# Designed miniproteins, single chains, continued (4): the designs that were tried, part 106

Each design is a single chain, and the fold is of that chain. pLDDT is the mean over its residues in the fold that is shown.

## One batch from the design tools (miniprotein)

Design m15652
Fold by ESMFold2-Fast:
Structure m15652 (fold): chain A 89 residues (1-89)
Amino acid sequence: MTEEKIKELLREARRLALEALRAVDEGDYDTARELAERLVKIAEELKKLGDYRGAAYAYRLVADIYRRLGDEEKAEEAEKKAEEYEKLA
């Protein structure tokens, strides 16, 4: 059951990241930010389930979205979280 939940969260993370990048390309920056916030929630759920690698992966996606939005501060915050969780994996 936990493994299935982790797989579902990772699929959702990939879907949200793709949608967020599309939103950036279309100039829908509010939608891209909303999707990035949803990805942060998925990363924290993955961490709670013990999938530190998955949590780090999700934070890397968050960082990529914020960089494309030009929000370097939020991108760096997400990168630091990814590095923190990678060390725990």
Scores: mean pLDDT 88

Design m15653
Fold by ESMFold2-Fast:
Structure m15653 (fold): chain A 65 residues (1-65)
Amino acid sequence: SPMEKVAERHKARFEETVEDPELIERYKKRIDEALKEAKSPQELFDKLFEIDREVAKEQLRKNKA
């Protein structure tokens, strides 16, 4: 499925760009859930964008502490 390939690429990108193993595992699970719930490619992209925003906020929070 094209949507499955998008999800796998997004998880691979997280593994390359996020250094925290706990964040990687947590958000890989969120990506799998987004793939399961999405009814269209656009809905998947919207969910993945929100996940990216959550990861960015979490990383900023840790860097300021």
Scores: mean pLDDT 78

Design m15654
Fold by ESMFold2-Fast:
Structure m15654 (fold): chain A 68 residues (1-68)
Amino acid sequence: RDIDEGVLLIHVAVVLVHSKDPKVQELARKAMDAIVAGNYEEAAKLLEELSKVSGLDFTPAIELARKA
């Protein structure tokens, strides 16, 4: 669980560092908050929305969140 949390946080942090879009930054921040809270169902939903807004493939992170 803790290892999966760290991997998920790294995926979201990379997007947050490279994006200048306020909506992408807000979704990434909410996803990080959900992951830290252990709310992986909410994290998966936020990662799906983040992939739509950013155009990046978050499938591995979404699958990891669903397994956690």
Scores: mean pLDDT 72

Design m15655
Fold by ESMFold2-Fast:
Structure m15655 (fold): chain A 96 residues (1-96)
Amino acid sequence: MLKAKVTVELDDGTIINVTVTGDPEKGEITVESELIKKTPEKEIREKYPRKVIKYEGPVTEKDLVDEGEKEARELLEKQKGSKITSYTVEVSEVEE
């Protein structure tokens, strides 16, 4: 299986984590996203519903990155007035 992680850090201390997992044999991409807001008292974590996307044919690393970046952009657009301070994309291969 292939895995891509997109991490976006904002100037207000908000962190957007998007994890995309692709199964090349099943032609499925799973998108999991999380918003972390740091307050002086605690970290608030908000998990978004898991999204499953079906592909015809083999899933590539580019497909995972594109879906991860798309989800990160959609979440970022909801964060009005915040500026990106860090943007990281990591791709890894996971054996089952």
Scores: mean pLDDT 77

Design m15656
Fold by ESMFold2-Fast:
Structure m15656 (fold): chain A 79 residues (1-79)
Amino acid sequence: MLSKEQLRAEAEAALKAAEDQLKKMKENPSKTSVEEFVAAMILAATSAWLAEKAGDEELAKRAREVYEEIKKLFEEKEK
């Protein structure tokens, strides 16, 4: 098993990747594919899971908020 320090580092990396994708989606919503939305949601969910395992509840909350934001944008993209 990864150490709690390593789990936290991996969670932070996954969250940053999800946040970078969320920024791209907000800037170019019409150019974001379904696969890109799903990938970003997986990154945010993975970050939340890793943060929970590391015991970093605040990081887990931020990751879940990013997940919900991406999910809302995906649902709003529907015609």
Scores: mean pLDDT 81

Design m15657
Fold by ESMFold2-Fast:
Structure m15657 (fold): chain A 61 residues (1-61)
Amino acid sequence: SAKEQEIEALLAELPPEVAARVRAALDRLGADMRAQGVPEERILEIKLALTRWELREYRAA
């Protein structure tokens, strides 16, 4: 999906080790949200928003 591609593109802008940690955290969050009955589309929206926030924070001086 377009959102999944954007998440991957944003993660590619982080150092590989940092990207791996963020990905693991997003996967855990997604699994938890899925267990709570959150729809996949909303999970992707939240993951994308968090990935954008993570990149901004890591770039902050």
Scores: mean pLDDT 87

Design m15658
Fold by ESMFold2-Fast:
Structure m15658 (fold): chain A 81 residues (1-81)
Amino acid sequence: AAPAYSITVTRSADGVWTATIVTENGVTSVGTPADYDAAIAELSKVAKLEGTADLSALTPEAAQRAAAIQGALAKMELKLL
């Protein structure tokens, strides 16, 4: 099955991105990455992801990035049952 995840991303006045990830096992915070791509690298380290990202509050560039990341994660498969 395709993985699902919930990501909330915010940008401070200083241009710093913060990401919070919600999984089936609870909330996992990735801290304060300098770049949104760093948050996605942290997502790759979690054991399981479930949810849906909210794109409505993002800039157009960040929204395109998030949509591409969602599409990539949706194609992830678990081969071990």
Scores: mean pLDDT 44

Design m15659
Fold by ESMFold2-Fast:
Structure m15659 (fold): chain A 85 residues (1-85)
Amino acid sequence: SAADREALLNMNEKQFSQALTKTFTAFQEEGKREAEKEIEDYKKKHPNISKEEYNEVTLKILKEKAEEVRAKIADYLAQLAALLG
C-alpha cells in the first residue's frame, strides 16, 4: 500500500536493518516450531520406528523446513523490492 511504502521510505538505515532482522528471525523461529511439531507428530504415529529411520526422517523434515524458510525470505525481499521500486 501507499502507507506501507511511505513508512519504508521514512525508515533510517538502523530502523530498516532492525525490521529485516525481526522478520527473518520470525521466519526462522516459525520454521523451527513447525519442524519440531512435525517431528513430534511423526514420533507419535510411529512409536516402534528404528533410531536410524527416525534420524533419516528428522533430517528430511529439517531440510524441508530450512528450504521453506529460505523461500519465505527470498519472497519477502522480492516483495520489498517491488514495493520500493
Scores: mean pLDDT 83

Design m15660
Fold by ESMFold2-Fast:
Structure m15660 (fold): chain A 90 residues (1-90)
Amino acid sequence: SEALARAMMEVQGMSREEVREYVRELIEKARELVEKAKEAEKAGDERSAAVYATAAALLAMEAEELARGLGDEELAKEAEEVLEEAKELL
């Protein structure tokens, strides 16, 4: 969201590039959690799969909101793609 991106820049003193790097880290971590969810599902651990998929979705949603707040359409699209993958595992 615009409010979240603005808060990170104005309140935390982060530059636009530092917020963009944080968004990239959120996307990467969300991708890792999607892979863990797939591994758990393959192992028959439905509970762990749901936990990892939920965590991935939450991180991807935060990344999408921040990327949109920055006006970074490409980064927002990457976050949205990870969010859709996480939703498919729920």
Scores: mean pLDDT 84

Design m15661
Fold by ESMFold2-Fast:
Structure m15661 (fold): chain A 76 residues (1-76)
Amino acid sequence: EPSEREKEMIAIIEEDLARAEEMAARGELSAEELAAAADLAAGLAEKLEKEGYLAAAEKAREAARRLRALAAERAA
């Protein structure tokens, strides 16, 4: 089981991703903004992995993949 701190990190990542997905669905985010958000999520995953927060790191990687997919969809 992840620690309580890591569970809080996962919740924040999930909330931020959900907000970004809602904004993208409303056309409020450009392809460039979605790509930048994906890069930030990927960087967060690397930092979390180095700190031993493996479950939070995987959630951040999932967020990065989903944001990159939205960026590609927006650019099309």
Scores: mean pLDDT 85

Design m15662
Fold by ESMFold2-Fast:
Structure m15662 (fold): chain A 81 residues (1-81)
Amino acid sequence: ELDAKIEELKRLLREQGYSDEEIEEFLKTVEFYRKAIEEARKRFPDQTEDIERVIDAIVEDLKKKFNLTDEQIELVREILR
């Protein structure tokens, strides 16, 4: 369930030492991309492979910007799918 994955991601980020402000900004960024991907799927239903490549690019960018662990990255990937 989406909400459970978001709560687990929040827990892991707090354990890593992120502030509540940093977590809020990060989750806002993830939500922005999640909505953009859902809209892209509605507009381009035949572009499934291209959408997966976009998700991979977003996940890689977020990993670098927020110094995410592999566990956190997997949760982000699941949230975006």
Scores: mean pLDDT 80

Design m15663
Fold by ESMFold2-Fast:
Structure m15663 (fold): chain A 111 residues (1-111)
Amino acid sequence: SKLQQLIQILRQVSQLTDEILKNLDDKDKVLALLDQLKTVVSQLSAYDPAAAARLLALIDQLKDAVKANKPSSEIKKIIQQIVSELVALALRLIGDEIDRELAERKRKKEE
């Protein structure tokens, strides 16, 4: 099911975000986790290419901030933006996919 695939992607995003937050003091580990997050987020382009592109740009901005040893306040602000965008996107995409599956089931019953 496309809904199950979407939920699995969102679970991976949530797990990686939690690991990033737990490892903010380990620059090399955070950068590796951000690369993994980019790979998972790129799969969301199949659902919303514009939102996926914005999230990838924010992740790249976060990678640059980490590499430049920016203050933790700046790093946390970018993380908050990423998390807010991800939560909003997740709620919308789950709703849209439920609506699509319900519409498809109704169409098959009318045949």
Scores: mean pLDDT 82

Design m15664
Fold by ESMFold2-Fast:
Structure m15664 (fold): chain A 94 residues (1-94)
Amino acid sequence: SEELERLALELLGHALRAIDTRDPAAIAAFRQTAERLLEALREAGVPEELLEEIRRKLDALMAVLEDPSASRAEQLAALTAFLTAVGRAMRVAL
């Protein structure tokens, strides 16, 4: 899906900006794009169990991004876990 590919690229851009800047607006943009991607994956017929896994990884990543004491290593680990779950769901969607 062109929509899924576009959302995934936007998501990556927002994630990198959020980690680099720690800007609340960048973190909010990342969350908004992640929610749109989850809805698009649901519409594509991705199983609810995979959507729930992405949601859990997203919540963990958001907690780390919003924590001013979190290290860059913790941010990258949480991002990697989230993107890995997204990648699995995107493979199932197509």
Scores: mean pLDDT 86

Design m15665
Fold by ESMFold2-Fast:
Structure m15665 (fold): chain A 69 residues (1-69)
Amino acid sequence: SQQEFQQALDELRQVVTEEAKRAKETGDWVGAHERIALAVQELRQRLGPLTPEQVEALNRVVSRALKEA
């Protein structure tokens, strides 16, 4: 549902923010990117097929959280 998708996006934003902060402290941006990619993959696996609008929203959340951290 749309509500489940919005909740998953909020959770993903928190994960990306925490991984980016950790990468700033440790210098491990490769590891951060790998874990973020895995989280995105798990989200897509759980929710099933996403609409193009949902894919854009997901990409926007990841990009913004990486910049804001």
Scores: mean pLDDT 84

Design m15666
Fold by ESMFold2-Fast:
Structure m15666 (fold): chain A 71 residues (1-71)
Amino acid sequence: SRAALEAALAEMERLVAEAEADPSKAEQAIGRVGELGERALRASASSEEMLAALTKTAEALRRLHQIKEAA
């Protein structure tokens, strides 16, 4: 559903923001973003939604790994 997709993407953004404020949270957030990415893909009803889910998941993981490396 669109609501489930939006909820998963919003939670990814929240986890990234929390890790930016507290880098010790980055490792845990990486695992959680993987789970949320799977949920977002399952909630997607169109190719556009699937692409958005994949893109946002990749962006979140890239940012979290950068935070972890900098800490």
Scores: mean pLDDT 85

Design m15667
Fold by ESMFold2-Fast:
Parts: C-alpha cells; structure tokens; sequence
Structure m15667 (fold): chain A 61 residues (1-61)
C-alpha cells in the first residue's frame, strides 16, 4: 500500500468523524500515539489540513 493510499484511508475516517477507525489505521501504519492524538484533535477542531499534515509527516518517519 502506498503512502498516498494510507493517507487517503485515514482522511476518509477523519472526515466521517470515525476517530476510532482513524486511530486504528494510524496505529497499524506505525504512527506514534502522540501523533495520532494530535491529528485527531486537529480534525475535531475542524483543521483537517493540519491533521493530514501530521499524519503525512508521521508516516514518513
């Protein structure tokens, strides 16, 4: 699965407000718990751009 495909799946879960699914996908992809929490919090605040940036940067690490 490409980086872009992982980000797309996480983005859909965040857009749907399915934070449990988003957390599961990010954890399975190796994202650190602190980055998962930051991304979900940004999405809850309506800042999806920041949430996706956190996810993308975490997946590159």
Amino acid sequence: MTLEQKVARIAKALLDGNYEEARKIMKEAGVKDEDIDRAIEAAKQGNLVEALKIVYDALKA
Scores: mean pLDDT 81

Design m15668
Fold by ESMFold2-Fast:
Structure m15668 (fold): chain A 94 residues (1-94)
Amino acid sequence: MEKEVRELLEEIRRLTQDYLDRRYEALKNNDLAARQQLIDEFDARVRPLVERLERIVGPEEAERRLAEALAPLVPLHQERVAELKKASLSEFLE
């Protein structure tokens, strides 16, 4: 049980990191057309894993476990996006 939960959380984290990295590259390159494809691909891959996690531990515990597992990824993504905005503002002000 716990080993399976851990493996599911690790896979979800990996997929989320891959999604955030690809999203960052799309933002960096102003590739807005890639956004929908990235969302669709991520959702298709993550949804079955989240549903399986919910069946094992229940939806409330699954949400808590996911929040804890994904928490380190959110600040990193926010920092990377902030750096892109900073670069854009510098070019605009010149």
Scores: mean pLDDT 73

Design m15669
Fold by ESMFold2-Fast:
Structure m15669 (fold): chain A 60 residues (1-60)
Amino acid sequence: MLSKEQQSKILKTVLENITDPNLTARKIAEEVGVSPAAVRRTLRALAAEGRLEIARPELL
């Protein structure tokens, strides 16, 4: 799993771009500097922990 800093960056990127219909795991990965697979794994983990309630299902 990614570091707390990288997880926070992913969460912040999702929250700042949640209204963007073109927001994808790949786009988040490009902004954070990680792989799209790492983004998807992190988003699923954050959602399971209740830390990411506003994520779109297509991002998981």
Scores: mean pLDDT 71

Design m15670
Fold by ESMFold2-Fast:
Structure m15670 (fold): chain A 81 residues (1-81)
Amino acid sequence: MEKLKKAKELAVKAGEEIALTYVEIAEEKGVKSDEEREKLQKETEPIAEEAAEKIREAVEKGDVEKVKEIKEETLKKLKEI
């Protein structure tokens, strides 16, 4: 039970870090128009959705380390955009 709670807590924090990283990437790329923001969102959305699915599986298994790995991998993929 504790492992499941910890995994859920880390999943929430991972989502927050992913969101903040998205904002940082938009700023670094100089995204200024609605069209540019939409394009960046379309590029980042599949990565975020894949991460959410993998994190969900890890949380169900109480795999705290896997949640951390998925977060790190997702942040790396976002930075490669």
Scores: mean pLDDT 80

Design m15671
Fold by ESMFold2-Fast:
Structure m15671 (fold): chain A 84 residues (1-84)
Amino acid sequence: GVEQAREQAEKENRMLLFELAEKVSRFGVLYQEARKAGKDDAIAQAEKLVAEAQKILDDGGWSDEAIRQAIALVDEAIAVLEKA
């Protein structure tokens, strides 16, 4: 029914927002570690990816699709900092 479809959509949206928040938190920890280690090139690359994620969220009006794309970019930023 319509109510089941709405409940699933609301659950998916909440899970995406939680996943984004967890990844942003992880990024923050790695960003501080990278700053302490003087990894300026990795920081610059990661900041560019995060700026692209923010633009996608703003342009997409925080839709589920925009949040999924932002999560992918934050994951890429995390990978850049972890490999540095």
Scores: mean pLDDT 86

Design m15672
Fold by ESMFold2-Fast:
Structure m15672 (fold): chain A 100 residues (1-100)
Amino acid sequence: MPSIEELRRQIEFLGAQALLAAAEGDRAAKEAYLAQMREVGELLIEQVEPLDPEGARELRELLERFLATAAASETDAGIAEAQRIMAELGRLVEEIIRRA
């Protein structure tokens, strides 16, 4: 299994790629990156759940909020909102790692 830190890096990379695709109007690439991010996110949540069940729940909520916001994003404002959610997600994972 990849480490929590490796999974965090993959999620941040995939999220960034999805938002770049959104900015370019490439819906197919955006959807593909978001699908991959969901798979990696599930692995991260599985690793976090036995260590921090509350953190895993919050992580799932932020992941779903990011995926929904990014999928619906067709404007600079939508992309900026998704970027804010991604920053919150990154901070939560860093906090979970610190507590582990």
Scores: mean pLDDT 85

Design m15673
Fold by ESMFold2-Fast:
Structure m15673 (fold): chain A 97 residues (1-97)
Amino acid sequence: MEKELKELEQFAEDYLAKQKPAAEKALEEYEKILAENPDLSEEEKQALARQLIKESDPVTAEWAELGVERYRTEHVEDTPENRLEWLKLFKELVEKA
């Protein structure tokens, strides 16, 4: 388990490092829109964030949505075993892209 977890964490770190410029650009666009539209509701801000993440990194966006669904429906605890399963899902999504 520990070796597999470290290998999958490294895989995720390597992927995110490659995506960092796109993520930083998405964050800058998000902050600019928020500054230009200070009256946006929390729901509109969340919808905007989801759209920008999906446009910059559709794989990480899908992975995050699946994680949110698991948290809401299954109340999954943050254990090494659950983290390993979620990182395996991330690798599968990256490999299918």
Scores: mean pLDDT 74

Design m15674
Fold by ESMFold2-Fast:
Structure m15674 (fold): chain A 76 residues (1-76)
Amino acid sequence: SYIEDAEQSLRGAIAAAKKGDLDTAIKQAQTALESLKQSGENLPEAIEHVQKAIEAAKKGDLKGAIEHLEKALKAL
């Protein structure tokens, strides 16, 4: 399912971010965002946190990226 795909991608993004691999974290977070959009479910909190995680990661804010990815995962 799209939600299971999003969960897997978010977990991958968190793991990558914790290793300092922000490029992989961004790619996995973008994949999760696409899966959430394809789900057709109203998940505004999860979507918002994934978007904020991508923005934080692009700025090199590792802590902010991890915090938002974990919040997105909890909002599923």
Scores: mean pLDDT 86

Design m15675
Fold by ESMFold2-Fast:
Structure m15675 (fold): chain A 62 residues (1-62)
Amino acid sequence: MISMEQIKEVIRELLEKHPEIRDWSGREQIDAVKEELKRRYGEEPDDYEVGLALLEVLKELE
């Protein structure tokens, strides 16, 4: 099971490599994160879990 910390780490890395993701729709952001998580860990967390992690990371990044 992928932890929230791992999801948040992937989100931070994606935003560092592709800062334009911050300007995408929530659906597009969730889909991009889920694709990267599947690529790295072979797991796709629920949209809800990914959405929560995205909101937390985006708020932390000011």
Scores: mean pLDDT 82

Design m15676
Fold by ESMFold2-Fast:
Structure m15676 (fold): chain A 94 residues (1-94)
Amino acid sequence: TRNQAQQVINNTQQIVTDSHKLYTTYYGQLTPEQQQQIRDMMSRLNDYGSQSINYGVRSVETGDQNDLNRAQSYLDQASQIYRQIQSMIDQVSS
């Protein structure tokens, strides 16, 4: 539904924002190997996040369940990467 698609958009925007905050806050505390890993993770997260938002917007406009399913799938992939970033940061900050 339109409301579910809007929730996916909101959740995706939040994950992207929170991931960028973690990245910018802790980047200088990471090893060179971890810096490369987090750059690669951020690149993939930004790609999945953009795709989630694009399909979510389409689902809001059209009510298409297939677009909602794609938006949710990309959000799930972005969420997995966000958890990996959090785990890496927790190891450095703890």
Scores: mean pLDDT 88

Design m15677
Fold by ESMFold2-Fast:
Structure m15677 (fold): chain A 66 residues (1-66)
Amino acid sequence: GGDGARRNAEAARRAAERGDATAAGVSAYQWKLEGGDPAAAERGVAAARAGDAEAASQYATLSAKG
C-alpha cells in the first residue's frame, strides 16, 4: 500500500540524515515507489550489496511490505 511505503521512505530519509549507511538500500526502494523506476532501485540495491549487506536486507524488507 502507498501509505506504508511512504512511511518507510520517510524513515529512510531520516536515517540518511543521521548518516546511516543502511538508508542506502532503503533509498533505492523509495526511488521505485515514487518514480516507478525499477532500474534506479536495482542500481541502488547493487551498490548496497557491494558496500553494505545490511542496507540490501533493509531494502528487501521494505520491498516485500510495500
Scores: mean pLDDT 52

Design m15678
Fold by ESMFold2-Fast:
Structure m15678 (fold): chain A 57 residues (1-57)
Amino acid sequence: GGGGSSSLNTGARRAIEQGDAELAIRLAQGALDIAKSGGDTSGEKLAQDLLEEARSL
C-alpha cells in the first residue's frame, strides 16, 4: 500500500503551487522514499517529477 506517499505527493504539489521550494522538496523526497520501500514504481515516478519541478522553483 502507498497511502503515505500519496499524501506527501499531494502536499508537494500544493507547496509547488505556493512557491515553497524547501517544503516541496522535503515532501517529494519523503514520498520517493516511501514509494521505493513499497515497490511503487508509479509513485516513484510521480515523486521524481515533483522533485524536478520543485528544484526548478
Scores: mean pLDDT 82

Design m15679
Fold by ESMFold2-Fast:
Structure m15679 (fold): chain A 80 residues (1-80)
Amino acid sequence: SHLDKALELAKEGKLEEAIDELGKIPELRPIAEVLRKHLKGEEVSDELLEKAQEALHSLSKEDQKKVAEIAEVIVEYLGS
């Protein structure tokens, strides 16, 4: 799945490729956009953050956990 591939890429430090893979899932595009802005050091608007939260809540519990893990891995790389 695109989620499994995105997680694999994120764990390998391939952050842009992981975000691009996540963005191939239409429902996850707002989440991918938030992560891409963080990767570029760009400000995330409250409106975009709300859309990303809505997208996350629309997913199954299993997919929500995978997306959260992907985001945590990416943010941890960026915080180092």
Scores: mean pLDDT 83

Design m15680
Fold by ESMFold2-Fast:
Structure m15680 (fold): chain A 91 residues (1-91)
Amino acid sequence: SKRARELVERAARLEEEATALVNEAIALGADTPEGKELARQALRLAEEALRLALEAMDAASEAGDGESVARAVGVAIGAIGAQFQAEYLLK
């Protein structure tokens, strides 16, 4: 469905941003104030990406849109990974 595709696209963009911020936080040093701020931003974006991916999965499932279901699952997995990495950097 159009709604499911739009939600997947939004979730994918946020997941990509979260992953990029995690990588930048690592490069700057996780123990630095700047690295920790990027990790906090990454965590927020990863949580939002996961929320949107789950909404996309529900919308796609309801519409019988198997391609969007599969894509939403992939984005959700990526968002969970980014969330765990960001949480690790914030210890």
Scores: mean pLDDT 90

Design m15681
Fold by ESMFold2-Fast:
Structure m15681 (fold): chain A 90 residues (1-90)
Amino acid sequence: MEEELREELEKRRKEAREVLAAGLALINDPSRGPPPPEVREALARALGVLRGLGEEHPLLFARLPPEYQELAREVAEEVRREIEERKRKI
């Protein structure tokens, strides 16, 4: 059970990191201008997932508008609740 949980959390972390990598490529490309709302939302959600998993990216978080910072906090809280619930079943 604990090994299955670790595998699921590692998969979620990898997926979130992939979304961050894609979004950062768009943000760091000066020829594309400011990232569209869909990219910002995806980055906020990915940062939230990683934060919920204990992986902090404060400099990237600070680049988000306040609305998306709130979204990242909400997602992080949801992820922490899911992890806590899963650990209770182990």
Scores: mean pLDDT 75

Design m15682
Fold by ESMFold2-Fast:
Structure m15682 (fold): chain A 77 residues (1-77)
Amino acid sequence: MEEEVERLLGELEEAVIAGDIAAARRYGEKLVELTGGDPEVRRAFEEVVRALEAADYVAALRATAKLIRRAREVVGR
């Protein structure tokens, strides 16, 4: 599970950098599933999508960093 989460976190970050909203949605939804629907992961994912739709690259990266931190906390337990 941790290895799969780390792979998806990398894929999400690459999708965000590329501005690929569809890919970011797919990887983010899978991360929410793998973290058992953690509410902080879900909220950070929603922030990533909103920022990408607004073309706010800085906000998208900040939200992605929050998601990465929280996902690692959840799966590292």
Scores: mean pLDDT 85

Design m15683
Fold by ESMFold2-Fast:
Structure m15683 (fold): chain A 95 residues (1-95)
Amino acid sequence: DLKEEALKAAEEYLKALLEARAKLQGKEEYLPEAEKRMPEILEEFREYLEKLSKEELEEIIEALKRLTEAARLALEDPEEALRRIRELQEELEAK
C-alpha cells in the first residue's frame, strides 16, 4: 500500500512540476514530450521504493505531497513556492 501511495505521489508531483514549468516558460507544447519520459522515471523510482523501510516510505510520501503543492503554487506565487522547496530540502539534508 505505502509503495503504491509513494508511486502515485511521485507521478502527481512529476505531472504538476512539468505542467508548472511548461506554463511558466510559455512552452506548453513541450509537455507531451516530457510526459513520454515519466513512465521510465516512475519505473526506476518503483525499484528504489523496494529498498525503503515503512518509515522512509511515509517520509517520501509526505515530501512528494509537499513538493506537489509547491509546484502548483509556482504558477501563482513562484517566490513562495521556492521558499517551500528550500525548506523541505533543508529538512531532508538535516536527517
Scores: mean pLDDT 73

Design m15684
Fold by ESMFold2-Fast:
Structure m15684 (fold): chain A 64 residues (1-64)
Amino acid sequence: SLEARVAEERARLEALLADPSASLEEIETAGKRLVLALQDLGREDEARAVGRRVREAATARFGP
C-alpha cells in the first residue's frame, strides 16, 4: 500500500539522519523518495515538512 511505502521510506530516512557517516546523496535520495510517496498519498504538508528537514540536515552536515 502507499501507506506502507511511506512508512518504509520514513524509516530509511530516519536511519540515515541518525547515521553520522551517511552521505549527502543517501540523505537526499531517501528524502526525495519519502516526499514522492507522501505526494502520491496526498499529504502535501508532510511532504513539504520532510523537504525542509532534509535541506536543513544536509546544510548542517555538508554546508550550503
Scores: mean pLDDT 88

Design m15685
Fold by ESMFold2-Fast:
Structure m15685 (fold): chain A 80 residues (1-80)
Amino acid sequence: MKTYTIKLADGSTLTVEVSEDSTPLEAARIVAEKAVEDGFITPEEAERILSEVEKRKPKNQEEAIKIAGDLINEIIKRRS
């Protein structure tokens, strides 16, 4: 397990544990699902984020998690 901590635009942090055997898209899914569970985004927004991550074809878990985190933060900023 590897722990990733994502700083959110509202000053909160999102911490997830990901298996080293997880694909980049699976790592992004764990981040998106945690953001839904913690109330930062909706399930529909999570699916849009995962579609965008898949489209960008991240080469590793760190890149996938960064893309997902950036997209989550964009949603948080737009909600004011």
Scores: mean pLDDT 84

Design m15686
Fold by ESMFold2-Fast:
Structure m15686 (fold): chain A 62 residues (1-62)
Amino acid sequence: GAESERGKEAAKEEALKKAEQIAEKYPAKSIKVEVLDDTLAKATVETEEGTYEAYGVGPVPK
């Protein structure tokens, strides 16, 4: 439903925002975003320094 989609969208936005902050410090080779749950998303940032993970949580954190 719309509530589920909204939660996923919010989590994805938060994960991307955190990934962008990492990419500003370490030039990113790639950014991959995965929706794990209705309120949880994971962004993986691959850089020359290594791989970093950022998590986004939707409006109702678990």
Scores: mean pLDDT 75

Design m15687
Fold by ESMFold2-Fast:
Structure m15687 (fold): chain A 76 residues (1-76)
Amino acid sequence: MEVTITSLEELPPVAPGETGVSRGTGTVTIDGETRPAEVTRTVTVDANGRTRVVDEVYVDGELVAREETVFPTQMA
């Protein structure tokens, strides 16, 4: 299954300890068929400044994909 995010509303800056939510649209390709999808992006910044991004993809109101990415604070 292939997910493409085509638009996403601008998220205000998220401070440490806060959570922001953004909504958008995308497409999902399943078995060669491309379908429109709704996307919800949740951004959480923990007390250490690490950012966690969760993308949830919905087709016809059903959750079809969930992707989580964590960006650790690292100097080098």
Scores: mean pLDDT 75

